# Ledger of designs, part 10: designed miniproteins, single chains, continued (2)

Each design is a single chain, and the fold is of that chain. pLDDT is the mean over its residues in the fold that is shown.

## One batch from the design tools (miniprotein)

Design m4338
Fold by ESMFold2-Fast:
Structure m4338 (fold): chain A 57 residues (1-57)
Amino acid sequence: DLEELIRLAKEDPERLERLAVRAYLEGDRATLRRMVEAARIAGNEALAEGIERALAA
Protein backbone atom coordinates (compact mmCIF):
# COMPACT_ATOMS: atom_id res chain seq x y z
CA ASP A 1 0.00 0.00 0.00
CA LEU A 2 1.73 3.12 -1.31
CA GLU A 3 -0.07 5.51 1.08
CA GLU A 4 1.19 3.65 4.18
CA LEU A 5 4.73 3.52 2.74
CA ILE A 6 4.66 7.32 2.19
CA ARG A 7 3.48 7.79 5.79
CA LEU A 8 6.30 5.57 7.10
CA ALA A 9 8.90 7.45 5.01
CA LYS A 10 7.75 10.72 6.67
CA GLU A 11 7.16 9.53 10.26
CA ASP A 12 9.45 6.51 10.70
CA PRO A 13 12.07 6.26 7.90
CA GLU A 14 14.12 3.74 9.93
CA ARG A 15 11.14 1.36 9.93
CA LEU A 16 10.71 1.76 6.17
CA GLU A 17 14.44 1.01 5.77
CA ARG A 18 14.05 -2.23 7.78
CA LEU A 19 11.06 -3.21 5.61
CA ALA A 20 13.15 -2.48 2.48
CA VAL A 21 15.94 -4.79 3.76
CA ARG A 22 13.33 -7.52 4.29
CA ALA A 23 11.86 -7.03 0.81
CA TYR A 24 15.38 -7.18 -0.68
CA LEU A 25 16.13 -10.49 1.11
CA GLU A 26 12.79 -11.90 -0.12
CA GLY A 27 13.50 -10.81 -3.72
CA ASP A 28 10.36 -8.63 -3.73
CA ARG A 29 11.46 -6.10 -6.34
CA ALA A 30 7.89 -4.77 -6.82
CA THR A 31 7.70 -3.74 -3.15
CA LEU A 32 11.20 -2.18 -3.35
CA ARG A 33 10.08 -0.07 -6.36
CA ARG A 34 7.03 1.14 -4.42
CA MET A 35 9.27 1.99 -1.45
CA VAL A 36 11.53 4.10 -3.72
CA GLU A 37 8.44 5.97 -4.99
CA ALA A 38 7.14 6.47 -1.42
CA ALA A 39 10.51 7.78 -0.16
CA ARG A 40 10.71 10.27 -3.06
CA ILE A 41 7.12 11.48 -2.51
CA ALA A 42 7.99 11.95 1.19
CA GLY A 43 11.07 14.02 0.20
CA ASN A 44 13.60 11.54 1.61
CA GLU A 45 15.95 11.41 -1.38
CA ALA A 46 18.79 9.67 0.53
CA LEU A 47 16.51 6.76 1.47
CA ALA A 48 15.16 6.55 -2.11
CA GLU A 49 18.72 6.42 -3.51
CA GLY A 50 19.72 3.70 -1.02
CA ILE A 51 16.80 1.49 -2.03
CA GLU A 52 17.45 2.16 -5.76
CA ARG A 53 21.05 0.94 -5.33
CA ALA A 54 19.70 -2.30 -3.85
CA LEU A 55 17.42 -2.69 -6.90
CA ALA A 56 20.36 -2.08 -9.30
CA ALA A 57 22.55 -4.71 -7.59
Scores: mean pLDDT 83

Design m4339
Fold by ESMFold2-Fast:
Structure m4339 (fold): chain A 109 residues (1-109)
Amino acid sequence: RRVYLRLFLSLRRDAEGKATLTGLGGQLRDAETGEISPELELPPEVREELGRKAIEAAEDPSLTPDEIARRVGETAQRLFGARRVVDASGAERDGELSVLVTVELELPE
């Protein structure tokens, strides 16, 4: 069964450029029906690795929010064994960085 996993990450950067993960969530959408699962609990190991990579990318001053999102998407693709990264977008406002990533998964039924 094909599904889209949408990941939302929020980070805060301090004056020294150090990043802190302030939120991480996920949502599944069925690729054929469009049905949305309201809840997805990510395995702790996956959550920790995504957070670690997001912080690492956010602490790189050469990266734009979209480039940070792209790196998070690459990490998610690897961790979930996803077919592809569908979309990766980032935005920053007042030191708060929002990252949105969508990957395509094949799930057993």
Scores: mean pLDDT 80

Design m4340
Fold by ESMFold2-Fast:
Structure m4340 (fold): chain A 62 residues (1-62)
Amino acid sequence: SDREKARELGKKATEALRAGDYEKAKELAEKALELAEKAGDEGLKAAAEGLLERAREGVREG
């Protein structure tokens, strides 16, 4: 399902952030956000938006 895919991509984005791979984290978070929006899940959408913001800051500062 789109919910499950969004959740898995969010986990992968979090792992990429821990590894310092901010470009990969950004890509994964963007995909998670798209799927969360398709699923209509506001919680997953908010989580993906937060991950995307953190990844964007990492790209800018790293």
Scores: mean pLDDT 83

Design m4341
Fold by ESMFold2-Fast:
Structure m4341 (fold): chain A 98 residues (1-98)
Amino acid sequence: MELEEEIKRVKEELDNVKLNPGSKEEMEKYELEGEISEGLGLMAIALKDYELAVRHYIEAARYYIKAAELSTSEEEFEKYKAKAEEALRKAEEALKRL
């Protein structure tokens, strides 16, 4: 499935993300975008639109990967990597319901 392949690609992006510290403001913007995308994914689950939920959770993971990249500490980096992993887990769970 196309969505399953996209999840796999984002997992590879997560595995290869490295610290490249940027602005705290830009990092926080990506964190917020990730949180918004997770919220949209949760709403899609409530509406039983599992395809839309997968897409929003994939987008959330990508935003958290960007936040991880821009992190100024290893602690922030690991925090955002964990958020991306959780978003991908939710995407895989939604995909199982398709």
Scores: mean pLDDT 88

Design m4342
Fold by ESMFold2-Fast:
Structure m4342 (fold): chain A 77 residues (1-77)
Amino acid sequence: SERAARVARATLEQVERFLKQGDYESAADVARQGAVRVESLGEPEAAELLRKAAEAAKKGDGEKAIKLLQEAVKAAS
């Protein structure tokens, strides 16, 4: 869905900002909130990728988090 893809892209931008600041807690929270929103828009596969991105962000694995967020954007499209 175009709307879900826009939400996933906005989530990616916000998570990247927090990861740059070393704020892994906020990065994970934003990704988790994005997953709820994307799932409500009918994109469960993209939502699952966003939840996995939240777990990666929580662990400080920014590279894995960004890759999962990029995959979520593709899945939501």
Scores: mean pLDDT 88

Design m4343
Fold by ESMFold2-Fast:
Structure m4343 (fold): chain A 83 residues (1-83)
Amino acid sequence: MDEVSIEGREGMTPEEIADELIAQAEKAGLFPASLILERDGKEYVIKKNITSAEELREAVREALLALGRDTFTPDDKITLKKL
């Protein structure tokens, strides 16, 4: 598996998204990877060359900052894709 995706839920925190993505990335051997945010049919590359769980946590926070919000919603889809 070369990618994993999580759809947002109402009030979902960046920590909850990061923990789920980290677990999937470690299980699937996805590092190094890119973090992609998909919203309203548009894809935004948030960060490339993520090599660690710590970098992934920071990238998820960056995605949320780009949205100008404190939590994710069902309109958000976040994908970690192996390089």
Scores: mean pLDDT 77

Design m4344
Fold by ESMFold2-Fast:
Structure m4344 (fold): chain A 74 residues (1-74)
Amino acid sequence: MTPEGEAEIDAGLAEFLALMDEYWKRLDELENTPDREKREEMIDEIAKLSGMTEEQKKEWLERVEKRIEERRAA
């Protein structure tokens, strides 16, 4: 159901919630993308926008690959 009182939330919080929704959408796209090269490009773009370090990017890539392998095994 539509949350009551959200109309009183300021623009900053609304922007944050929109970013979180976009983040989940990006993750879903990554997990549904079978091409490894395409996934690496998507991760690179998000890492650039987010200012991620090489270590954070590597951890994210490993996490995505692990989830894909789990789906492949099913």
Scores: mean pLDDT 66

Design m4345
Fold by ESMFold2-Fast:
Structure m4345 (fold): chain A 66 residues (1-66)
Amino acid sequence: DKLLQKLLEEYRELEKKYGPVVALLELAKRLGDTELIKKLTEVLKKIKKEGASREEQRKLANEILK
């Protein structure tokens, strides 16, 4: 599916530039998952306020996806 391939490539580019939480937030916005958008936005605020490594950002994103 060309649409799925394009979406995955955009996700990878966003993760490289801005990190996994921003990439997942943009994906959630495109899927219209309002609850996931809210949760990821709060995590992104916490990362900006407190700081977090890329590994910790991945852990935080994975906890939300449970």
Scores: mean pLDDT 76

Design m4346
Fold by ESMFold2-Fast:
Parts: C-alpha cells; sequence; structure tokens
Structure m4346 (fold): chain A 61 residues (1-61)
C-alpha cells in the first residue's frame, strides 16, 4: 500500500524531472536558471537534498 506521503513525494520528483529536462533544452540563460531553481525546490520538498543542491548549482552557473 502506497502512503499519501510517498505518492506526494513521487509527484514532486516527476515534476522536478520534467522542469530539469525543459531547463536543459532552454536557450535563454535567465529562463534556464529559473527552471533549474524550480526543479531544485521540488527536489528539496521531496527530501532529495543532493539532487536539489545539484540543480541549484546549475541555476547559478
Amino acid sequence: MISDEELERAVLVLEAAVLATIARKEEDPEEKARLYREAAELYERAGLLEEAAHYRALAEA
């Protein structure tokens, strides 16, 4: 039985992965940074702190 907490975490991870993929293909540096920051925030909310730190670093590059 999947808990509501586990389902919420899975949804956050999927949303973060989608945003990270869009960011990777984005040509506008400002929009790319914004999308990576949003992905990092979603990974952080999901408890994936290493992934969050990685994408936050990409947003500031």
Scores: mean pLDDT 82

Design m4347
Fold by ESMFold2-Fast:
Structure m4347 (fold): chain A 79 residues (1-79)
Amino acid sequence: KIQEIMKKVFEDAIKGKSEEAKEFYKLWLELIRNPDLPEEEQDALIDKMVELLKKIYGLSDEEIAEFRKHLREWLEERR
């Protein structure tokens, strides 16, 4: 589940176990703290997060698609 992936990434970032996980966490905070970001800028941040997930955890295209959908839902709730 996407929530489990996010939890693992955040834990790895907080514990300093992965610089890539820390970068992912920074991108996540940029998204959720700036709800008025233009859609193009939101998409750019999401694309960077996706590349980090591919590099750190080797996620499949299907898993990445699921992540994008869930992230959009979370951002929509914060709107």
Scores: mean pLDDT 76

Design m4348
Fold by ESMFold2-Fast:
Structure m4348 (fold): chain A 68 residues (1-68)
Amino acid sequence: SAEAYYNRGLVKLKLKDYDGAIEDFTKAIELKPNFAEAYAERGRAKELNNDVEGAIEDYNKAIELDPS
């Protein structure tokens, strides 16, 4: 499920496996394209992985999907 990939991505973030976290959040988004939380956490993983431009894109998408 999208939630299982999302949760595994969160665990990988705690382990500082940023590439693995990005892959899992990407799978969560593929399964649930309106998954604002997955975009936000993928943005965070990208920021920690020194991909600042990719992080901004994901944060903007998260805000677009859930502005509240």
Scores: mean pLDDT 88

Design m4349
Fold by ESMFold2-Fast:
Structure m4349 (fold): chain A 60 residues (1-60)
Amino acid sequence: MPLSEASEEARELLTEALKAFDEGNIEEAIRLARETMERHPEEGVAQVAAASIITSARQA
């Protein structure tokens, strides 16, 4: 699902999580992705994107 369907706040949190992952800060990437899921439980696209980041980060 495209991130453009998520709220601006969810997109900002997900963008920061992806930046942390790219920088090798796996703990921060997981934290930000979890925060996205907790703060935006009704946004399916944000939930899927955050779960994908957590999965990728944990397998790194």
Scores: mean pLDDT 77

Design m4350
Fold by ESMFold2-Fast:
Structure m4350 (fold): chain A 72 residues (1-72)
Amino acid sequence: SPAVEQAREGAELYKKGKEMLKNAKNIKEITKGIGLILRGIGLLYDARLQAKGTPEEEEIVAIAKEAGIDLS
């Protein structure tokens, strides 16, 4: 499902952004980390909305939860 793949991409970006923010040494790295976190969250929320009312919605919520985001 395109929505599920979008959710997986969002979860990966979120995790990468959190890791970058944790290891950030300057304002540029902080800004980049925050940007990845926000993009990842946006992709997950958009994927859930696209899959709303389908079996894929539950899978997307599970993908988000595994990454540390509660969409429920």
Scores: mean pLDDT 88

Design m4351
Fold by ESMFold2-Fast:
Structure m4351 (fold): chain A 63 residues (1-63)
Amino acid sequence: MDPEALRERGDVLEAAGDQAEAEGNYTEAAKIYELASRFYEMAGDTERAAELQKRAEELRKKA
């Protein structure tokens, strides 16, 4: 898959995670952020991937 397409899928998932977090569904948001992180890693955006993994862990502590 093209790296740009992978990054775009990561962006869509990150937005979905933001929505779940806003709704207070921390467990679902963490899961979505982990999926987004995978797409960013595949796209070569390792820094953004690491940020989302950290965010997911923080949300799991809140849940």
Scores: mean pLDDT 83

Design m4352
Fold by ESMFold2-Fast:
Structure m4352 (fold): chain A 79 residues (1-79)
Amino acid sequence: MEEDIKRYREQLEANLAKALANTKTEAERKILDLTKEAILKAVELIEKYRDDPEKLEEEVRELEKELNEKVAPLLKELE
């Protein structure tokens, strides 16, 4: 009984999420995609510079700058 109720709830939440996703703007989707790409690159930088925290900080700052430069015009479209 409890597992059946949980499954029903999960299905309902999934259906609502799909419906809401269909109303998102292209700009919001692009922002999410850029953010995901930046997270993946950050993980690669952590692995590459594991023994050099100072260099890791510099590379992560540059990645944040690049992400902000790409996201800024998309955020302006949402104003």
Scores: mean pLDDT 70

Design m4353
Fold by ESMFold2-Fast:
Structure m4353 (fold): chain A 74 residues (1-74)
Amino acid sequence: MQLPKKAQEYIDKSAEASLAGDYEKSKEYFNKAVDELVKAGIPKDQAKQLATQQLLVKMGVPESEAQALAQQQS
């Protein structure tokens, strides 16, 4: 799945902030990633799910498990 470059950059920054324990900064970058996905034409609900999945994968969660967890947060 091809993400917009800025969305991918924000997801990477969100993952780094979360791993550092900075949950407020992680949430800020996560919201920016969702906004970039919405600008790319992805509906907001799908954008949140996709961003959550990619964030979990960047944090070391297997892709299949990340997808299931992202769906539960919808």
Scores: mean pLDDT 78

Design m4354
Fold by ESMFold2-Fast:
Structure m4354 (fold): chain A 57 residues (1-57)
Amino acid sequence: EELLERYARIVTRATGLPLEEARARILERTKELMAKGADEELAIAVATADIIAEARR
């Protein structure tokens, strides 16, 4: 199962964001974290957690 798709579904379930919006937000933040030296799996996981935390504020 593709990591980005899996995490996008988690964000959609947790926040109610449309799947396409969740995917776009994860991808953007993942790219930013990877540019700072994070591995893809770590970057996707951190991006997912941050997006969910922001939606709960």
Scores: mean pLDDT 79

Design m4355
Fold by ESMFold2-Fast:
Structure m4355 (fold): chain A 59 residues (1-59)
Amino acid sequence: VSENVVETVKNYIKEKYPDKEFSDETIREIAKFVEDSLKKQTPLEEILKKIDEIVEKNA
């Protein structure tokens, strides 16, 4: 997984959920999903929706 994708996901989660703690493992799993989705040219809006679902399930 690209470090740029990991940092982007980490920043997005911290901005949206500043009071919640997420493990580095969870962040990397989300980043891998985002990277795989981008390779499949999935719309950004759908990627963000799926990130929110994963975060809410793990928070």
Scores: mean pLDDT 75

Design m4356
Fold by ESMFold2-Fast:
Structure m4356 (fold): chain A 69 residues (1-69)
Amino acid sequence: GPVDRAGLIVAREFGISRETARRAVELAIELIEKRGLSPEEAGREVAARLGIPEAAGRAAAALAEILLR
């Protein structure tokens, strides 16, 4: 689905596992939609929680924002 496809993009771009990238996109969706964080705030929180580069967290949050449109 759209979340799996977004996760694949993040995984390929940043060299992280497909599972971690999928969880990053799912977590970013939750933080933006349910907790009202900005994409920038969500990206930082995702990177911190999953132990991935901040750039990967930002990419996951940007894709999550697109999926929520």
Scores: mean pLDDT 88

Design m4357
Fold by ESMFold2-Fast:
Structure m4357 (fold): chain A 57 residues (1-57)
Amino acid sequence: GGGAAATGGMGGRAAGGGPEEVRAGMDLGYQLAVVEGLSNGEAGQIGGAAGARLAGG
């Protein structure tokens, strides 16, 4: 799950998001990998997109 969380956080950071947006992306990526059984790449991609949306990107 660590890879998905890290990738999700990077998405939020790349969109200029603050700690909350990065954290939201990390949390969603980790949750998708653990709960839905998505791959780390897929879960991180979705988490990153969500983090970016929260950051206004």
Scores: mean pLDDT 66

Design m4358
Fold by ESMFold2-Fast:
Parts: C-alpha cells; structure tokens; sequence
Structure m4358 (fold): chain A 61 residues (1-61)
C-alpha cells in the first residue's frame, strides 16, 4: 500500500525517495495533499546535502 511508505526509510536514499514520490504521483493513488505531506516529511528527515539531491531528482524525473 503506497500510503504505508515510511518517510524515515525513504530519507536514507534521496534517489529512491524521489523515484517513489514520482511513481505515487503518476499512479494517482494519493491526493496532492497527501503527496505534499509525504514530501515534507522526507525532507525534514534528510541532511541539507540529501535535500538538494532529492529536490534535483524530483525536478528531473
């Protein structure tokens, strides 16, 4: 269930986090509000360097 994704696990790998969030958006199983909440949760758990990589990958994917 995509709604059961763990932000702390995603925050360990910015690339996997970005790929997961892009897939969730494309699948339509989450609302825009739920997607933004997940994005914010992941960002809050990342280092500044990982946040930059994650945001870059979200823009590129």
Amino acid sequence: DPLEVNPAELAKDPRKAAETLVELRKSGVVSDEQWEALREAVLSLMSPEDREEFERLLEEL
Scores: mean pLDDT 78

Design m4359
Fold by ESMFold2-Fast:
Structure m4359 (fold): chain A 96 residues (1-96)
Amino acid sequence: MEEIRELLERGRELIERLREAPEEELEKIFEELLEVLEEAVRKALEAGDLEGALEAARLALEAAKLYLEKAPKELITKAIGEVLRAIGDLLDLELL
């Protein structure tokens, strides 16, 4: 699906923005990243695009690792909660 490719490209762009971002922009960029990659996984699974779903999950792990290295402790704690919520939402899909 073309939409999945666009979401994956946007995810990659946001990861590069996160890598270069000042501390004050980290939370917003990470939240946008999580939303984009969660949508990519959901759409990919609904379409039976397992490669797209796996790629989105890998990008999400890369983003989480980068955020853990750059973000202050209070933002990291919040991000852990958001990631767990996103995983829960994805597991509620009929195919999972």
Scores: mean pLDDT 77

Design m4360
Fold by ESMFold2-Fast:
Structure m4360 (fold): chain A 64 residues (1-64)
Amino acid sequence: MEFEKYDKDGDGYLSVEELYQLLKDLGHNPSLEFAEKLLKVVDKDGDGKINKTEFEEFLARARG
């Protein structure tokens, strides 16, 4: 899974909607509210978005 695949607007950040699509692609079909809560946990900068570094850290943790 590549960051750019989910960065649909090409701004270099993932929004809650893009994170929601990622979770659906993993087969979880969560609520948008769940995606918002997860984004707050992953979002180290507190800007309401996930940058590439935060996304890669999240994926690395998910793998092992």
Scores: mean pLDDT 69

Design m4361
Fold by ESMFold2-Fast:
Structure m4361 (fold): chain A 58 residues (1-58)
Amino acid sequence: GPLEEARRYAEKLLEAAKKGDVEKTNEYSKKFFEAMNKLTPEEADKLREEFGKKYDEL
């Protein structure tokens, strides 16, 4: 579903960012935000909490 799709793109975004792959980081960032737009506010907030902390550690 949309939550699983958003979570998968968040994971791919973090991997690309860790590797310094700018092109993939930009691509997965776009897909992640598109998937986030399909979520409920509660689902979006939970996903931001889960992956925001991981992104800040990069």
Scores: mean pLDDT 78

Design m4362
Fold by ESMFold2-Fast:
Structure m4362 (fold): chain A 90 residues (1-90)
Amino acid sequence: MTPEQEASLLLVAGDMLSIAGIVAAEMGDKETAVQAFKDAADLYKRAAELGNEEQRKAAIEHLKRASKTLRDLGVEEGAKIFEEALKEIE
């Protein structure tokens, strides 16, 4: 697997874990939600580091979208996790 192929898969995995975190948060499972958001943020950061410039921009956009979605849903802790990850790679 090339680094670019791995970066693409990490972006998809990050999206899936972000969705799982939202579902856990809606169910009231805060511990599972926080862990899923942290894992998703790490996957997006790794995608940005391994990927080409286009994939790095995609990772930034995924983090911005995820952070905004969580802010709109009132999931403040999850939004902060993605905002911190965004600051590290932007």
Scores: mean pLDDT 86

Design m4363
Fold by ESMFold2-Fast:
Structure m4363 (fold): chain A 80 residues (1-80)
Amino acid sequence: SAEEYFNKGLEYLKQKKYEEAIEYFKKALELDPFHEDAQVTLFLLLYELKKYDEAVEIFSEILKVKPDNKVAKSLLSLAS
């Protein structure tokens, strides 16, 4: 489930395994693009790692699939 992938991402984040954390948060959002905690956590993690272009690309792709995703729209506004 999306929640299981999100929780696995959090475990990698606690271990400072940032690449694995990103992978699992992306997997959570592939199953549920509206998962608010996964969206916010992934965006903040990418921003802390200065992966700004990757953040814009990922959340732009989410909005192409789900244009009414208010969280993704708000996060992209912070990237401008």
Scores: mean pLDDT 84

Design m4364
Fold by ESMFold2-Fast:
Structure m4364 (fold): chain A 63 residues (1-63)
Amino acid sequence: DDLEKARKSIEAAEKALAEGDYLMAIYYAEQARELASKVDSEEGKELLERAEELLKEARKGYE
């Protein structure tokens, strides 16, 4: 289930970001973005938006 996998990837990205592991946060956020983009639903769109926000924060922390 791509929706469930996207949620797990978002959770992993959030944990990595909270721990200052920006490289892993980028990795998980990119996975979540790809998985969420395959789900044509309201929840999939919300997860995609969240993944893009996490990716932006992680990249800013990495630089």
Scores: mean pLDDT 83

Design m4365
Fold by ESMFold2-Fast:
Structure m4365 (fold): chain A 84 residues (1-84)
Amino acid sequence: MEELRKKGEEYAEKALKYLEEGKSEEALEYLEKAIALYKEAGDKELLKEVLEKVAEAVKKAKLSQEDADKLIELIENAYRELLE
């Protein structure tokens, strides 16, 4: 599971960079990939930390409301699955 965690970290970092650049579509793609890898690794704590970091990045990123809403929806859905 080490390799899955490492790739999840790489994709999460890419999602954060794309958010900083205002590239919401690429950020969404890499966030989805990161979430899938963390779920596969079974690391709920790392997934939760990544979701919290990305949610904060979305709030400070200069995105359209529509793009921000799509990212927040993905994060909320991932949290819902993580919790119950």
Scores: mean pLDDT 80

Design m4366
Fold by ESMFold2-Fast:
Structure m4366 (fold): chain A 77 residues (1-77)
Amino acid sequence: SEKVAEAAEKAGKESGLPEELRERLTEAAKKYGSDVDELNREIARITGEAIRDLDPEERERVKRGTAKVVSAAVEAQ
């Protein structure tokens, strides 16, 4: 749980994700890190909300960063 949260936060920072989004993704990783399907579902929901009002370039950056967070969280298990 702790290592999963640390991996998620690091991946979010390295991907240049906003602090508020990184906090939400890290909390999802803490809560659902042991269940990959639930983690993917919750992160997809958070990402969908975050990109709703962004331009296409920012949407692609957030999507790429979020994918790295998921990968890091899964790898840390």
Scores: mean pLDDT 79

Design m4367
Fold by ESMFold2-Fast:
Structure m4367 (fold): chain A 63 residues (1-63)
Amino acid sequence: APAPLDPAAAAEQAERDRLNLEIIKYTNEKLKKAPNTLDELSKISQEAAERYRARVAEREAAR
C-alpha cells in the first residue's frame, strides 16, 4: 500500500473514503427498492451524488 507523504492529504483521503462508503450504502439501499432500469439507476446515482456533495459541503462549513 502506498504510504501517504502528507498527513493532511492522508486525512482528507480517509474522509473521502468514509463518505464514499456511506454513499455506496445509501445507493445499495435505494437499488433494493427500485427496478433495475437505466433511468432509475441514473436517478439513484444523481440522488447519491447530491447527498455526497451536501455532506462534503456540510463538513467544510463545520471547519
Scores: mean pLDDT 71

Design m4368
Fold by ESMFold2-Fast:
Structure m4368 (fold): chain A 55 residues (1-55)
Amino acid sequence: STEERAAAQVAMIKRLAPHVSEAGLARLIAEFRRGLEAAGASPEEIERLVAEMRA
């Protein structure tokens, strides 16, 4: 559930990236990081998922 939700959010942000400003993208990534931290994800997991957004 949590992993599926995170994967869906990564896919959504990747699709939105060409359509938002640099500041908007940074805000989306920051919000995603905050959500994962609140869910108890490790720093390593968060960085892996953020790297996936750039792939």
Scores: mean pLDDT 78

Design m4369
Fold by ESMFold2-Fast:
Structure m4369 (fold): chain A 58 residues (1-58)
Amino acid sequence: TKTVIKVANILMKDLSVEEASRLAAMIYQGAPLEEVRKRALDAGASEETVEEVIKTAK
């Protein structure tokens, strides 16, 4: 899905391809965006990157 690809590309600014792909897959599988936000921050993504991901996933 187009949204999954966009989310993965945004996350790859701060995270590895493997971490970014895992988080994007969580969104595709219907995980709550709040949980995705927490995991991305825990993995080392910046607040700016996470905010862009949430905005894109809406």
Scores: mean pLDDT 80

Design m4370
Fold by ESMFold2-Fast:
Structure m4370 (fold): chain A 77 residues (1-77)
Amino acid sequence: HMPVVTPEEVELIRKTVDEVAAEFGLDDPAVKFPAGSEASPRTRAAVDAVLKRLEEAGPVSDIAKALALIYATVASK
């Protein structure tokens, strides 16, 4: 029922989200992927960048990609 991913996939998701957040200035305590608000164009671009990097990495399942999206957009909630 619940998505299951390998420890390697979890680490890759976390690393990718953190790298993208840093590139878009979203790793600051005040602006790190705000949850519960309509995404700004910058936040949406960051989410898209996370997906693109995961596709390029190749070692992740569709379930891991879905978790990365959720993590990037609602990480604080």
Scores: mean pLDDT 57

Design m4371
Fold by ESMFold2-Fast:
Structure m4371 (fold): chain A 97 residues (1-97)
Amino acid sequence: SAKLKEAFKEVKAIVREVEDLRAAGASTEEINAYVREKITALFESHPDLTKEELDAVAAYFSFLMHIALTQGLISEEEYENMVLIFSEIAEEKVKAS
């Protein structure tokens, strides 16, 4: 689906910006706030994502964040917090749909 491709592009851009923010010395709180804002905006711009597409987007986000963790670009705590933030926003989207 074209919408799913755009969602994947947006997720990849969010992950790259998280890596850039961390490299620039942003705090964990600033990174968490950035992720919350951008994942919320992503779901608001893609209201037609199916449950399967939402699961695929979540899996892709977790995969990219895990790569960043294995490369030492983020901490284990930052990885866990960002995956949790994504889960919370995804649940809110499902409840609103």
Scores: mean pLDDT 82

Design m4372
Fold by ESMFold2-Fast:
Structure m4372 (fold): chain A 67 residues (1-67)
Amino acid sequence: APSEEFIEKVRRAVYELTGVELSEEEATLLAKVGLGQASGQELDRLAERLGVSAEDLEKAIVRALVS
């Protein structure tokens, strides 16, 4: 499972890039994608549900990984 610290970094990066506040479940799912523990298809589905681009969610993951 992703660490709480990494989940929080992902949540913060998404908010900074998109203005969208993720739920704990959504942030955890995106953190799992970033660690290779969930598919890119799950990222695409989350982006569709949130009304944001998949590209912005990918950028948020990269920011969380390098911070």
Scores: mean pLDDT 85

Design m4373
Fold by ESMFold2-Fast:
Structure m4373 (fold): chain A 96 residues (1-96)
Amino acid sequence: MEKEFIEGVLDIMLAVANWGLEKGDYDGAIELYEKAVKIAEENNLPNVTARAYLNLGIAYKKKGDKEKAIEYFRKAIEVSTDPELREQAEKELEEI
């Protein structure tokens, strides 16, 4: 199905963004995560949206933008139906 193709593209985008984040390209990672959020929201993929929000929070935390990091961790919690992802976002929020 088209939805499964979109999920595959989003997984690649998140993987590339994660690689950029590990290499210190925080701005490039943020751009890719923001694009992933837009595509996931347009395709009603809440758990992909939540994963992208979690990673946006981590990217902003690494940039030193605590306010944006908190905002995105909260968004990840609100959107997620995955208990494990929600727990990860809550833990990140407590550690900031």
Scores: mean pLDDT 86

Design m4374
Fold by ESMFold2-Fast:
Structure m4374 (fold): chain A 57 residues (1-57)
Amino acid sequence: HMSKEFRRRFYNLLLKAIEEGKTEIADKIYKVWLDYQAGKISEEEAKKRFEEIEKEF
């Protein structure tokens, strides 16, 4: 089950990267999402990666 909070965090982070013109960061965010959707990483791992990416702003 995908949490609504997790989906909201993904969208907020992606929109922020796009609005700031940070295409490399947007690509990293999208890649984490694809790995999560493909079942390659857990929600916990995806959250940790989003936290690391958030620090790159």
Scores: mean pLDDT 80

Design m4375
Fold by ESMFold2-Fast:
Structure m4375 (fold): chain A 60 residues (1-60)
Amino acid sequence: MLTEEQKKIAEEIINEAIELVKKGASLFDAINYAREKAKEAGLTDEQIQIVISELTKKLV
């Protein structure tokens, strides 16, 4: 589970990744962007997987 602060960070990352796709980036590029940003924010591997799952769910 994500904390309230981690949820806000995850939402910002997901929104930025979606904007990249809207500007012509591939889904793969957006996923890699989200993964790196989540790592920089200090999220665990399990939390990063949640972020990526939510991102892909919003893009399909």
Scores: mean pLDDT 82

